# Designs tried in a protein design run: designed miniproteins, single chains. Part 114

Each design is a single chain, and the fold is of that chain. pLDDT is the mean over its residues in the fold that is shown.

## One batch from the design tools (miniprotein)

Design m3956
Fold by ESMFold2-Fast:
Structure m3956 (fold): chain A 96 residues (1-96)
Amino acid sequence: MKPNEELIEKLAELLKEKFSLSEEVARELARKIAEILEYDDELLEKLIEIIKESKTEAEFLRKVKEELPNGKEVAKEIVEAQVEDGVRRLKEAVSK
């Protein structure tokens, strides 16, 4: 399906802010999530709403799993992106 680049970019910005991800990791994660949600604009907007309304990561992950098709896969990708970015930053810090 044709990607909605504006929604994907908005999702990437929110993921960067809420989960303290690097811009590159946030953009790649937003793209992967869009693929999981089959570039459905309604589902992407719903995910953006869940991110904005959630006060804690635990609440966010619960809502994503309950309210989105393939929400468990979306939640898994977000957690994996946080771990990957964290490990990359630690490896970079040790090398300096």
Scores: mean pLDDT 78

Design m3957
Fold by ESMFold2-Fast:
Structure m3957 (fold): chain A 110 residues (1-110)
Amino acid sequence: ASPVVRGAVKLVVELLRKQGKEEAAERVLELVGEISALADDETVVRVLAAAYLAIKRGEAEKAVRVLEEAVERLERGERVTTAELARLLGVSQATLSRERRRLVAEAEAM
């Protein structure tokens, strides 16, 4: 994985652990491995941004479900788009795109 993907994974996992969600953190690591085997770094970062937004909103279980849905879609040969991820989280595409840019900046600053 690229340095940005590794940094983004670390940010997501560390936030879950700070919230006492160790089982969710382990599941995220497993699912990110599966997504990384099926998709490019841009797709991985997009999915991680959606998960990170859910975790920051106190919705760790929704973050896991978003990653699970991404794996299922990729295994079916389907794309995981910003529009689909935004719908799954109940946010606008603009909100998710802004979160993705923030996550990349935070990952690059690590």
Scores: mean pLDDT 88

Design m3958
Fold by ESMFold2-Fast:
Structure m3958 (fold): chain A 85 residues (1-85)
Amino acid sequence: SSDEDEKEIKRLEELMKKLEKDFRELIKQISEKDPELAKKMEEEMKELREEFKKAIEEKNFREASIVMISMTVLRSEAYYELKKL
């Protein structure tokens, strides 16, 4: 139903906002030591954001969830890259 779709969109958007906040904090720290690496990781996250937005617009919540997993993986990669610096 439209109400259930709205609730799922809100849930996924809130999870996305939290993930993006954590990623931005990591990227800010990486950019202080390796600006080129930070830029590459931000470009990868931008592509995933566009895929997520498309999935939400199409109400493809399965795809939106899969893209969010990919974004979580990229956040984890940023964490480990920061630890190497």
Scores: mean pLDDT 88

Design m3959
Fold by ESMFold2-Fast:
Parts: C-alpha cells; structure tokens; sequence
Structure m3959 (fold): chain A 81 residues (1-81)
C-alpha cells in the first residue's frame, strides 16, 4: 500500500540521518570543538525537519543518547588500531 511504501521510505531516511548523527558525534570527539559540533548538529536538525514529519524527527532525537554511547565504544575500538 501507499502507506506501507511511505513508512519504508521514512525508515530509510531515518537510518541515513542516524548515520549523520553518528558522524557528527565522532567529529566532536576527534576535534573537541563544541561550537563546530553545535553548528553541524543545528544544520542536520534543520535538514531533518524540512525532510521528515516531526514525529519521525523526534524518533531520531530519541536515539541520540544511544548513538553517543555507540560512538564512545567505536572510539575505544579505533584506539586499538
């Protein structure tokens, strides 16, 4: 159905934005620059809000703490390389 197709497309877009959140957090940890981090995050937020319904944007926001924890684990892995 059209509703099912729309849901699948939104899930794909959500995944891509979640990957962007991951990358922005990796950047913050690599540079330590809080101001640049906030600017990158604000730009991503604006893009999400223009691209997806508010409820989907909130779904992405709800996953940010989990992503932050995953980024920390990833940085620990990278230290081993």
Amino acid sequence: SAMEREKIKLEASKTMFLMSVWQIHLYKQSTGDEEEYQKLLAKLEAKMESTMPPEVVEEIRAQVPTIEAQVQARMDQLKKL
Scores: mean pLDDT 80

Design m3960
Fold by ESMFold2-Fast:
Structure m3960 (fold): chain A 94 residues (1-94)
Amino acid sequence: SELEELVEKLIEALERALERMKERGEPEENIKRVEETLERMKKAETPEEALKIAGEFISQASGELESLLLTAMVELGVSPEEIVKILQLVQKAR
């Protein structure tokens, strides 16, 4: 399904953002929150549940995380159209 494919791309982008956070020496609490969010998303029974988990996390996160996530999606070759769709889905799932 298109939603499943977009969720997989979001998970991959969050994993890459997590690697960058570790490289930047971000606080362990921030790293742990991203790791816990990723594990919850991977355990979600539906793409909609995974998007809700992501939306709740991003609503509590700083704009720095959104920038890291956008950079990760671009570096992974996610198209601009798919990036917009992912961000809209995450916002609606809040």
Scores: mean pLDDT 82

Design m3961
Fold by ESMFold2-Fast:
Structure m3961 (fold): chain A 71 residues (1-71)
Amino acid sequence: DVEKKIEEALKVLDKMLETLSDEERRALIELLEEYKAIIQESIAKNGSTPELELNLAILEALIAKIREKLE
């Protein structure tokens, strides 16, 4: 259940973001974008798996959530 796992990850992220500065939030976006690129490269080299697809969807949702919190 991709949607449910994304919702759970977003709830954890909300709690973490509560204590972060805008600078730290931007740094976190950069790290998540790098991780997204690594997953995309892995898919290109080894093929897609349900776990990689789920991780990619979660990362995209997390990045979007953090961007919504930036001023």
Scores: mean pLDDT 78

Design m3962
Fold by ESMFold2-Fast:
Structure m3962 (fold): chain A 74 residues (1-74)
Amino acid sequence: MEEKREEAIRRVREVREKYAPLVPQSKGDAAIEAVRLLPLEEAADAFERQAKHSTPEEGEFYRAVAEALREVLE
């Protein structure tokens, strides 16, 4: 579990760096914190919901985060 969580955090940081010019750092930091605190499946579901209610750019960020979490869970 801890090993998968560390991998998830690393992947979310990579996604944040990729989208950094388009997404505020505070939102990227909040995403990393959610991955630290929530079960990964619940975090992925939450990010998919957040993507539907975000700007197109933020929505792509949140979808990429959710995809990264689901890949780690496989």
Scores: mean pLDDT 78

Design m3963
Fold by ESMFold2-Fast:
Structure m3963 (fold): chain A 92 residues (1-92)
Amino acid sequence: MEEEALRNIFKTAIDEGDFDALLEELRRQMEARRNVLKKQGKSDEEIDAEVARDRARFLETLEKVINELKKSGKITDEQAEELLARAREAFA
């Protein structure tokens, strides 16, 4: 998924209050990717590295989107901190 498309999905989910559903979908996508890599005969180390890369990309993009919404005044500082904490907990 292109970064711009991912950013738009994250903005829409936050604006519509579907953030928890978004985090659950991203977790399901990471698990599906683990299963695909296992079927391809990848080692546990290779699978963990690929999933860690996806997780880092999701967190980085979420942080950028949350900061952009905060800068534009669409969310408060407190809301931004709560969303970042929830995202980090979901992907830790």
Scores: mean pLDDT 80

Design m3964
Fold by ESMFold2-Fast:
Structure m3964 (fold): chain A 76 residues (1-76)
Amino acid sequence: SDGEALAKAIIEALKTVEELEEKLAQMREMVAQAQAYLATTELPAADRQAAQQRIADYQLAIKMIEEEIARLKAER
């Protein structure tokens, strides 16, 4: 999954809870903006489907990063 690969890359690159929380906030904002754009913009079906898949991949990555943050905080 592209979303799983994205989460793994981010977790490997960012070493602290603080860096992961900052990245998570940025990713949530990107998803919100993409969803708003799709709600207000007419796109060809293929482009809409591709955008929806990218949003789904980002949502999976967000969930995995949230789980990693929770794991790291539980170890403190």
Scores: mean pLDDT 86

Design m3965
Fold by ESMFold2-Fast:
Structure m3965 (fold): chain A 94 residues (1-94)
Amino acid sequence: SMIDERADALIAEVEALLALPEAEQEALAAKAGVSVETFRQLLRELLGELRVAREEGILTEELLARVEEHLRRLDLVGALVELGVARLRHVVLR
């Protein structure tokens, strides 16, 4: 599935950000306006939420595009909010 391939690519991108040297993570955290500890925590939470959303079939092409855009802007909170809203909608519809 194109959605699964895009989800796997996005998961790999978040994993790659978590694997960066601390100095590069500090630079990205500063650009995002957060501490490096908060940045790492948000990335770990985003990775967990993406994996669950992929496994439960919650991800749509539109949702992936929005999460990708938030990540491109280093808006990790925005990415998490998009996934959280999608999860709540999925639970309510079941």
Scores: mean pLDDT 88

Design m3966
Fold by ESMFold2-Fast:
Structure m3966 (fold): chain A 71 residues (1-71)
Amino acid sequence: MAAAEAAGQALLEAAKPSWEAARAAVLAGQPATFSASSGDNTASLTLTPVGNSVAYTLTINGETTSGTVPR
């Protein structure tokens, strides 16, 4: 899926400036959200601290993935 991978890479590059701020907020025990778009592709990420873990919700082009990772 070359077109989808190229779109994903462009979205990741657009999101990079927000990554440091989002990580700092989550480590401070605060939720963080950011979004990125490239052409007709969109991505959004919500990070929520939950005890000793971080719950995440990632939506790419309307498809949502969620999970939990340790802090």
Scores: mean pLDDT 70

Design m3967
Fold by ESMFold2-Fast:
Structure m3967 (fold): chain A 61 residues (1-61)
Amino acid sequence: SMDDLVARIQELVDERGRLGEELARRLATMSPEEAARERERYRGRLDEIDAELDRLLAEVS
């Protein structure tokens, strides 16, 4: 339903925000080499969230 789609979009937006905050905190305690690898790991997950958001937003539109 439309309500289910809207709820899922909100969940993904909230998760994206939490991941960004977590990444920022983790990077503060890492070496430059560790930070580069951690950014890449988070990038993959964030890209997956963005791809799902794009798909769901197309369904809502």
Scores: mean pLDDT 85

Design m3968
Fold by ESMFold2-Fast:
Structure m3968 (fold): chain A 65 residues (1-65)
Amino acid sequence: MSLEELAEKLVELGIEKTAEVMVELGYINRSTADALIRAKDPKRALVNLIRHIGKEKAEEILKSL
């Protein structure tokens, strides 16, 4: 699964839920989560964030939803 496909699935499941799970897992802080939720393009913001934290962690987020 590409980073773009992974980000798309996470947005479809809910950007608010995705951001909360990322904070719970310690991958991002609350201010980053709030910025992600308010992003004009959440999918693009999420792709960039996944590129930083790594695909493995993104897959763990998906399993936690």
Scores: mean pLDDT 82

Design m3969
Fold by ESMFold2-Fast:
Structure m3969 (fold): chain A 98 residues (1-98)
Amino acid sequence: DPEQQEKLNQLLLEMLKEDDPEKILELIEEMLENLKWPEGNPEEIEEQRAWIERLLKLGMISPEQAERLLELLEKYPVSFETFRFLFSPLVAVGLKLK
């Protein structure tokens, strides 16, 4: 779908330019809600949960960010590759601020 691809490219470009973790999370939620993504199976969802927990333990994300990521994962059960792709900019900002 060309319209879906164009919207994805626009939102990704906005996300890459954003340094505010709250705004990045808002853009990720918009992408998850408005675009089609491959669905994750229950095993992939648990892997993503463990990944969020590891990021929190390493101090790469805040407890509030981890809670928000877990909420988004529950609402939008996407594949592990999709989840990592969408949430990597948030991790990159967290590393930059440390």
Scores: mean pLDDT 74

Design m3970
Fold by ESMFold2-Fast:
Structure m3970 (fold): chain A 60 residues (1-60)
Amino acid sequence: SAEEAALAVLEAFRDDPEAAVQMLERNGFRLTLPREEAIALLREDPARAAEVARHAVRTQ
C-alpha cells in the first residue's frame, strides 16, 4: 500500500527527518500535512513515522 511504502522510506531515514521527507517526495509521494509539521513530528519522536505515513499519498 502507499502507507506501507511511505513508512518504509521514513524508517530507512529515521536518523534524518529532513532527508526522510525529501526521499518521500523523490519517491512520488505528497504529504497532505505541511512539510515543516511532518519534519517536526519526526524530530520529536521517530515512532511518529507511522502517523506521518498516513498523510502520504502517491502523486501517480
Scores: mean pLDDT 84

Design m3971
Fold by ESMFold2-Fast:
Structure m3971 (fold): chain A 86 residues (1-86)
Amino acid sequence: SMDVRLEALKLVGKLVAKHLEQFLEESKGKSAEEQKELMEKAAKDLADDIRAALDRDFPDMPQEERDRLVDAAVAAFKRITEELIA
């Protein structure tokens, strides 16, 4: 349902914000190369966190829908972090 999707999006949004805050703190004083490596690690950690949270809170959600949410969140995270590095 639309309501279930909205709640899943809110959860994903909170996890993106959490990992973005962690990335910003950890990237302070690092070179551009080190920041890119940190971004890739943070993106992987974000994907793992979202999968775990969706498995816990939305166990009946189809795998295809869960994969789409993970992929969209990771893409958004990378776009935001690349803009902040530039």
Scores: mean pLDDT 87

Design m3972
Fold by ESMFold2-Fast:
Structure m3972 (fold): chain A 82 residues (1-82)
Amino acid sequence: SYKVYVYSADGELLAEAEVEGSLEEAIEKGKELAKEVFGDDLKILGEAETIEGALELQKKKPTAIVVVFEGDELKKVLAFEK
């Protein structure tokens, strides 16, 4: 299964879910949760599959960050803006 976490720009955890399906379903759940928290006007700022990539996205001051894990392994990071 995958764990999905939605964070603010300040690193506050605002939503989470566990997805028993595919990585694609976990990513879609993350997008859904981010839009529920921040509004449906969110757009993709960038994507990463590594911690280093996530840190580069954070430098752009995104409105929201979604991270997807399988166990303790990072699988996907999505950064959003308004």
Scores: mean pLDDT 87

Design m3973
Fold by ESMFold2-Fast:
Parts: sequence; C-alpha cells; structure tokens
Structure m3973 (fold): chain A 92 residues (1-92)
Amino acid sequence: MIEELKKEYEKDPTNLDIALELARILFEEGKYDEAVEVLRKALSVKPDPRLMAALAYILVKAGKKEEALRVSEQLKEMGFDEAAEQIREAVK
C-alpha cells in the first residue's frame, strides 16, 4: 500500500491529498522520519497549511519540538493562527 501511494504521488506531486495520506500511514507505522520526508518534499512543490500542520504534529510526536515550533511560527506568519496555536499546545 505505501509503495502504491508513493507511485501515485510521483505521478502527480501536486496532489497534496495523496501526500497527506502517505504521511498519515507512515506516522501510524511509527516511521516518523519517512513521514517528515514525504511532507517536506510535498511542501517544496507547493506550500500548504494542511501539510505544514501535519508536519508539525509529526515533529512533536518524534520529539523534535523546536522544529515543530518553527513550523508553528511559519503558520502564524501566513495567517493560520488557530493551527499555529494547536501546535504550541501540543509541544508543551
């Protein structure tokens, strides 16, 4: 399944829903570094607050709190205050 989703994403890297689904499955399997890599690659194609929020949440679960807080600050700068606040609450 993961390999199938990776192939689908490679065919259309602008499909953010596939990137989010792939990252979710990797996260559920405890593959936090791989989930982060998928989301960072997708964000390099198109900045998206949903991908940024998902990335920050995975970083919190991986124990990378400082990186998660940096993503939170970027979301706040983009005007997504609610998403940024949720990440700050998750870090503490």
Scores: mean pLDDT 79

Design m3974
Fold by ESMFold2-Fast:
Structure m3974 (fold): chain A 112 residues (1-112)
Amino acid sequence: ADALAKQGDELFELGREAEKKGDYGTAIVLYVTSALLYEQAAKLDPARAAEYYRKAAESYKRAAEIAKKLGDDETAKQYYAKAYELLGKAYELEGDYEKAKKYYQKAKELKA
């Protein structure tokens, strides 16, 4: 899990560098891949799953913001929905059912 999370951290920083350079397509790919690595880390380490789901959510949110900036509202909605689902999972694992419910509803609204 630690190795996957570390790779996720490295790809997230590389995504930030690509975004700074205006390489928005590369930044989206790096942020999405970072999120997938954090999701895998969460499955392998249940004790740190909430932390990893939160990092994955931040990565998807960054990808969504770039997609929206590029006028791709449908792709932005898909990444925001994934981010909210992962935040819901993180809060549920932490016992914050009120926040979990709020984020699950936000994700559902974006899919409708």
Scores: mean pLDDT 89

Design m3975
Fold by ESMFold2-Fast:
Structure m3975 (fold): chain A 86 residues (1-86)
Amino acid sequence: SSNEYTKEVLIKHTEELAKRAEQLGHDEVAEAFREASEAIKKIDPNDVEKLKEASRLLIQADTALRQGNWEEALELAKKLVEVAKK
């Protein structure tokens, strides 16, 4: 249950970042976060290490977006997709 809750929080946070990027006119970044959100939905909630790695990348991506570093945010979103698909 706790792992399922963690996964749901990650999905919602990733979707929030996608909406934020879209509102600011960064459509490519928004699409990358939407792809990341879909990939996170497929993570086994019992894969605690994968959820922890995804969480770390998402925190870094949020920081990059807040700093206006769109190139870093895009790269982090792509890494998040790769991690989630392992």
Scores: mean pLDDT 85

Design m3976
Fold by ESMFold2-Fast:
Structure m3976 (fold): chain A 76 residues (1-76)
Amino acid sequence: SEEAIEEVRRILEEAQRLAEEAKDPKGSLGAGVAAGLIGIALGLLELGAMSGEEALRLAREMLEKAKEAVETGEIV
């Protein structure tokens, strides 16, 4: 559980970094939305409302969408 929280937090920080460093406003927005969803998953995980496995799966999926948004200049 604790390890899952730390991993989701690291993924969140990576997605936030992608949004901050994105040159295209649309790509930045897409990565920002993905980061927001990861943040919600982290909060739910910390409250015990979501399992570590579910939170990690969602966080990893959203990180991939953040990368895609920055690469393509699309929201996701």
Scores: mean pLDDT 85

Design m3977
Fold by ESMFold2-Fast:
Structure m3977 (fold): chain A 72 residues (1-72)
Amino acid sequence: MRAGRELAQLVREHFETGKPLTKEDLERLIELLRQLPETAATKAWIEAVEQAKEGDTLSQISERAHDILESQ
């Protein structure tokens, strides 16, 4: 499967439900993000995921990524 499609699926499942991310979810997110074209948004998301811990929600990571992107 394409990395972008897998990322979209993971985002949809966790963002809509507010489910806490497992360690495996975080590792998968960073793998998928690293496979995407290098953009300011992708870099911000990678940094946000690297700062994330098990139990964080995707909404928290998204907010952190947005803050990183806005500060550039």
Scores: mean pLDDT 74

Design m3978
Fold by ESMFold2-Fast:
Structure m3978 (fold): chain A 72 residues (1-72)
Amino acid sequence: TETIVINSREEYEAFVQALAEEYKRAEAAGEPLEVEITEIEITEDSIILTVKITNKVTGESRTITLVIPRSL
């Protein structure tokens, strides 16, 4: 499991863009990805998202935990 702590709006935008580029590359290669949120935990200061990314052709998956401050 990979943990990514978002400390700024720019980091959040960079993460989203990186994931979008990965998705586009996978589609171009004929190996489309499935991105799903498997868990959402809301704390006083943060939203913690567990994201599962699966290659639909190979069945390989990885999990990322995102920690996003509620006030960015």
Scores: mean pLDDT 81

Design m3979
Fold by ESMFold2-Fast:
Structure m3979 (fold): chain A 85 residues (1-85)
Amino acid sequence: SMMQEIVEELIEWLKKNPNASVEEAQEKVMELFEKATGIRLPVEEIRAMRTPQSELELQALGLLADATTLVRLLKEGKEIPPLVN
């Protein structure tokens, strides 16, 4: 799926940028989302969003959560689990 491809691209970027912050990873995943969808959603607006109004906004919130989790796992010295599609 498009969302899975975005997450895979983020993981590859994080492997090349192991010292990336949560904020940098969230910016990167939203850049990848814009590239895939043609829709720019500012990261700060998605972070502040409490009630998504569309499927795309819900997917963007999920991607920010994934970016946060991946950075945490890498900084805790845990391996990224094998990608299960």
Scores: mean pLDDT 77

Design m3980
Fold by ESMFold2-Fast:
Structure m3980 (fold): chain A 68 residues (1-68)
Amino acid sequence: AKEEALQLLEEAIRYLENSPLPEDVKEKMIKVLEKAKAAIEKGELSPEEALQKANEEISKILREARLS
């Protein structure tokens, strides 16, 4: 579970780095995923808690990116 969650986060980061999304949006989302990965690695959060928090923050970033 832990190793699978870390691999998923690494894959998501690589996907975002190579995506055509605006650079500002990519940077914010990548930082969220890196923070989640670090929290799991340090044992500060469970994989489930880290993924949930990352999902919530990414959803907020995407909503804010739609504000003109």
Scores: mean pLDDT 79

Design m3981
Fold by ESMFold2-Fast:
Structure m3981 (fold): chain A 78 residues (1-78)
Amino acid sequence: MDAELAALRAELAAFEARAEERPLPREELLRAVEVSARGQRLVLERALAAGEMTEAEYEAKLAQLDAEVAATRAAIAA
């Protein structure tokens, strides 16, 4: 099992559990976005390392992820 990925998923789940009890402040939402993005980047890194994708595919997916993260952060700010 990927212990680092599992830890990031557990941290994200903890944010979701807290949101059920009370509205999360903006800083907590931004932290949740960072944790989610880190997990997604790790999945891409592991797929590249395992030979499941090419470097070109990795770069394209990483650029797409970074753009989506930036858009999500902007939406939280609005």
Scores: mean pLDDT 80

Design m3982
Fold by ESMFold2-Fast:
Parts: C-alpha cells; structure tokens; sequence
Structure m3982 (fold): chain A 92 residues (1-92)
C-alpha cells in the first residue's frame, strides 16, 4: 500500500541519519580524520536531510499519521545536527 511504502521510506532515512551520526561520532573521536573524510560525511548527511524533507512533504500530502510525520521531522533535525557537528570539526 502507499502508506506501507511511506513507512518504509521513513525507516530508510532514519537509518541513513543513524549511519551519519555514527560516522560523525567516529570523526570527533579520531584526530587522524582527514578533510576529505569530513567532506564525505557532510555530503551524505546533507543528502539524508534532503531525503527526509522529501519524505516529510509526501507524508503531509498523504495525511499520514502524526507519529510518521514526527519521525520524519526528527530525522531532519538529527541530520542537521550531524551537518553542524561536521562543519564545526572542519573549522578546527
């Protein structure tokens, strides 16, 4: 069903964000992390945020349950937090 596909998309973006969070944490813990590695994490986090924003728009257009909308919003906020963390590391 269309709702099952939307639930799956929410789960996928959540997983992408979780992976970006893990990579950001490892970069913060490892002083040998290169600028190229930080750029890759940043690019992937930006893509995850954009995917989450598209999913949120589709959820709203389809009057999806509040819990799915909140999960998509949480994914956007978490992806933005990763972006901010990596941009801060790149300044150091």
Amino acid sequence: SKMTLLEFRVAVVGGSVALSEYRAKKAEEDPSTTQEQLDLILKEAQAAREDAERVLEDLKKNNAPKKLIERAKEAIERAQEVIDRIEELKKK
Scores: mean pLDDT 89

Design m3983
Fold by ESMFold2-Fast:
Structure m3983 (fold): chain A 95 residues (1-95)
Amino acid sequence: SDEEEALKRREELARKLGSEAVEYILLAELYYIQGKLEEAKEYLRKAIELTETKEEAQAALALAMQMVGKEIDEEEILNMSIEELKELALKLLEE
């Protein structure tokens, strides 16, 4: 489908921009917007595993919160370590 071609092009662009974690976050978000929640969760888990920066971890957590319909204090999120952000995001996706 045209959507599958758009996903592939977006993945290629994200890879060229040099962050595999960001690539998978963008793929997860696109699948989530299309209502493909299980695929979105799978790609977000991959993003979390590849996350090396605090900004990437925060982005992954924000999408996880949106997918499961939970809100966490933004100031608390900003003060979390990369490891704490990754653990929290994975925990949300298990619910």
Scores: mean pLDDT 77

Design m3984
Fold by ESMFold2-Fast:
Structure m3984 (fold): chain A 63 residues (1-63)
Amino acid sequence: MVSPAELSEAEQEALLRQLIENVAKKEDLEGAKKRLREIVAHTDNPRLRRIAQVLLEQIEMLG
């Protein structure tokens, strides 16, 4: 999988939007969780990190 650190800010934001949609549909929650953890670990954008962190917490509440 491509590390979030290798993506531009716009690409990271687009990926985050796709992950939000996947979580809302409850599709591939484990894959989304893994991707969100990668964003939190590797992004230098505090806004994207915060959104990813909140979304991770929502997934963890589901299981």
Scores: mean pLDDT 73

Design m3985
Fold by ESMFold2-Fast:
Structure m3985 (fold): chain A 88 residues (1-88)
Amino acid sequence: SMEEKFKELEKKIKEAQEKINEVIALKESGKVNIPDSVIQELQDLLDQAKNLFKKAKEDPENREKLLEEAEKTIDELFEKIDRLALGS
């Protein structure tokens, strides 16, 4: 259902914020050399996903497509974080 899609995506957005905070903490610890540009890219992707999620709430005609785009954006963000955690 659409309500389930909104709840799932909201949860993923919260998880993405937590993961970005973990990456920032890891950078601040000095244990891993993470460029500022990478942190900015992750924050930009999260902001993009949040904006798409907001638009999906406001635009019923494009809602499904906007939610799919937001999900894709969040998944890309998680993939980038996972690559950092693996040292790739």
Scores: mean pLDDT 84

Design m3986
Fold by ESMFold2-Fast:
Structure m3986 (fold): chain A 66 residues (1-66)
Amino acid sequence: VPPLPEVTVDPSRASSEARIVDIREVDGYTVVTVATQQGDKIRVTTSAFDENSREVARRVEVLPRP
């Protein structure tokens, strides 16, 4: 599995509902980044999926609101 790419998330695009903010294909894997606003913070989850839609890697970050 390739290392998860660094994804720059615009905090102004986060909402109380989970939103896909980035989708890219890296070395045959589909990398999906989801951002959700949680109070005064934004939770960002980046997941890599293989060709069978199986999650093979995940990174979770918590960002402060701008």
Scores: mean pLDDT 74

Design m3987
Fold by ESMFold2-Fast:
Structure m3987 (fold): chain A 117 residues (1-117)
Amino acid sequence: LDLNVVSGLYTQEAKKLPETHVEALKEAAEKLGIELKPSDAPLAVVISTKLEAKALGVSEKEANAIKNKALAENDLDTLKEIEDKTVTLLKEAEVPEPAIEALKTLFELRLKIAQKL
């Protein structure tokens, strides 16, 4: 599995996420005290990575390493655990439902791209 190709395709597709979902993710980040700095990556990708890292209790680098290893090994149980923990974090923080939908959409998108390669 070429993780660079997966990352590139995921970034391109994530840019197509509806503005309403991106705004809901921004609200989720604000509620959870996540600082958003300017980045060349799509805002939805930046926020989802920070939310996943917070849910796992690890750094963003470690969260990405765990996700990349699970994708490379087709470890769907680990990927599902990351999604479930992140969704639980958002539900406990009482974020808008579109933020949870956006996160699930991004997770499903990443998985579908990885499975096609």
Scores: mean pLDDT 77

Design m3988
Fold by ESMFold2-Fast:
Structure m3988 (fold): chain A 66 residues (1-66)
Amino acid sequence: NKEDQSAGSFGGAIGSSLSNHIDAGSSSSRETYLGLTRGTGARKGAIRAGYPEASPLSSGIADYLS
């Protein structure tokens, strides 16, 4: 399901596993797969929150909810 993959849902992950595209990497592949789909968004979120710049958790949580 292409749309499910864009959303980063388990539906897309399951689809990839069935195709054996990600399954080759086993456990680590799951993290890589999610990183591929949400990598850009997660990275941007962390940067905006200032997490990698030693920002307090309260700031990180606030940005995440925003």
Scores: mean pLDDT 44

Design m3989
Fold by ESMFold2-Fast:
Structure m3989 (fold): chain A 76 residues (1-76)
Amino acid sequence: MEEEELEEKRRELGREIAEELLKSFLESLGLTEEELTDRATAKALLELMLETAKERGDEERAKEYEEKLKALEEEE
């Protein structure tokens, strides 16, 4: 029962993360939304953004990306 909803939620979370990163990422890489919709792609992208934010010393963004990445992994 709820397992189906859990899987749907994972897919939705992955797409939501991809959409959030799409606006800033597309400006740099010229990627399509379809490429970012995939959960694995969103995860890799989020991890890259997290590292960049940490190197930049941007605590707010680093925390945001880290929380989203963990939420996505916890849903697995």
Scores: mean pLDDT 65

Design m3990
Fold by ESMFold2-Fast:
Structure m3990 (fold): chain A 75 residues (1-75)
Amino acid sequence: GSGFPTDEEIEAAFKKYDTDGDGTLSGEELKQFLKDVFEKHGIKPTDEQIEAAARVADTDGDGTLDFEEVKRLLS
C-alpha cells in the first residue's frame, strides 16, 4: 500500500470510535482513532504527534473532525 490506510479502513475505525454516532470525532475519541490507525500501519505515534495531527486537520479549531477531514489528514 501507499503507506496510508484505505478509505474503507478509515471508515471502519472512524465508526468504531464515533460513540456519539454524529459523524464526528472529538477529544479522546479522535486521539484513540488516530493512535489505532497509525499503530495498524506500524507507526507508534507519541501523544504530541497525535495532537499535532489533529490540530492540523481541525481547520475550525473546535476540537472535532468529520470523516472528510480525517481522510484529508491521512492521505
Scores: mean pLDDT 71

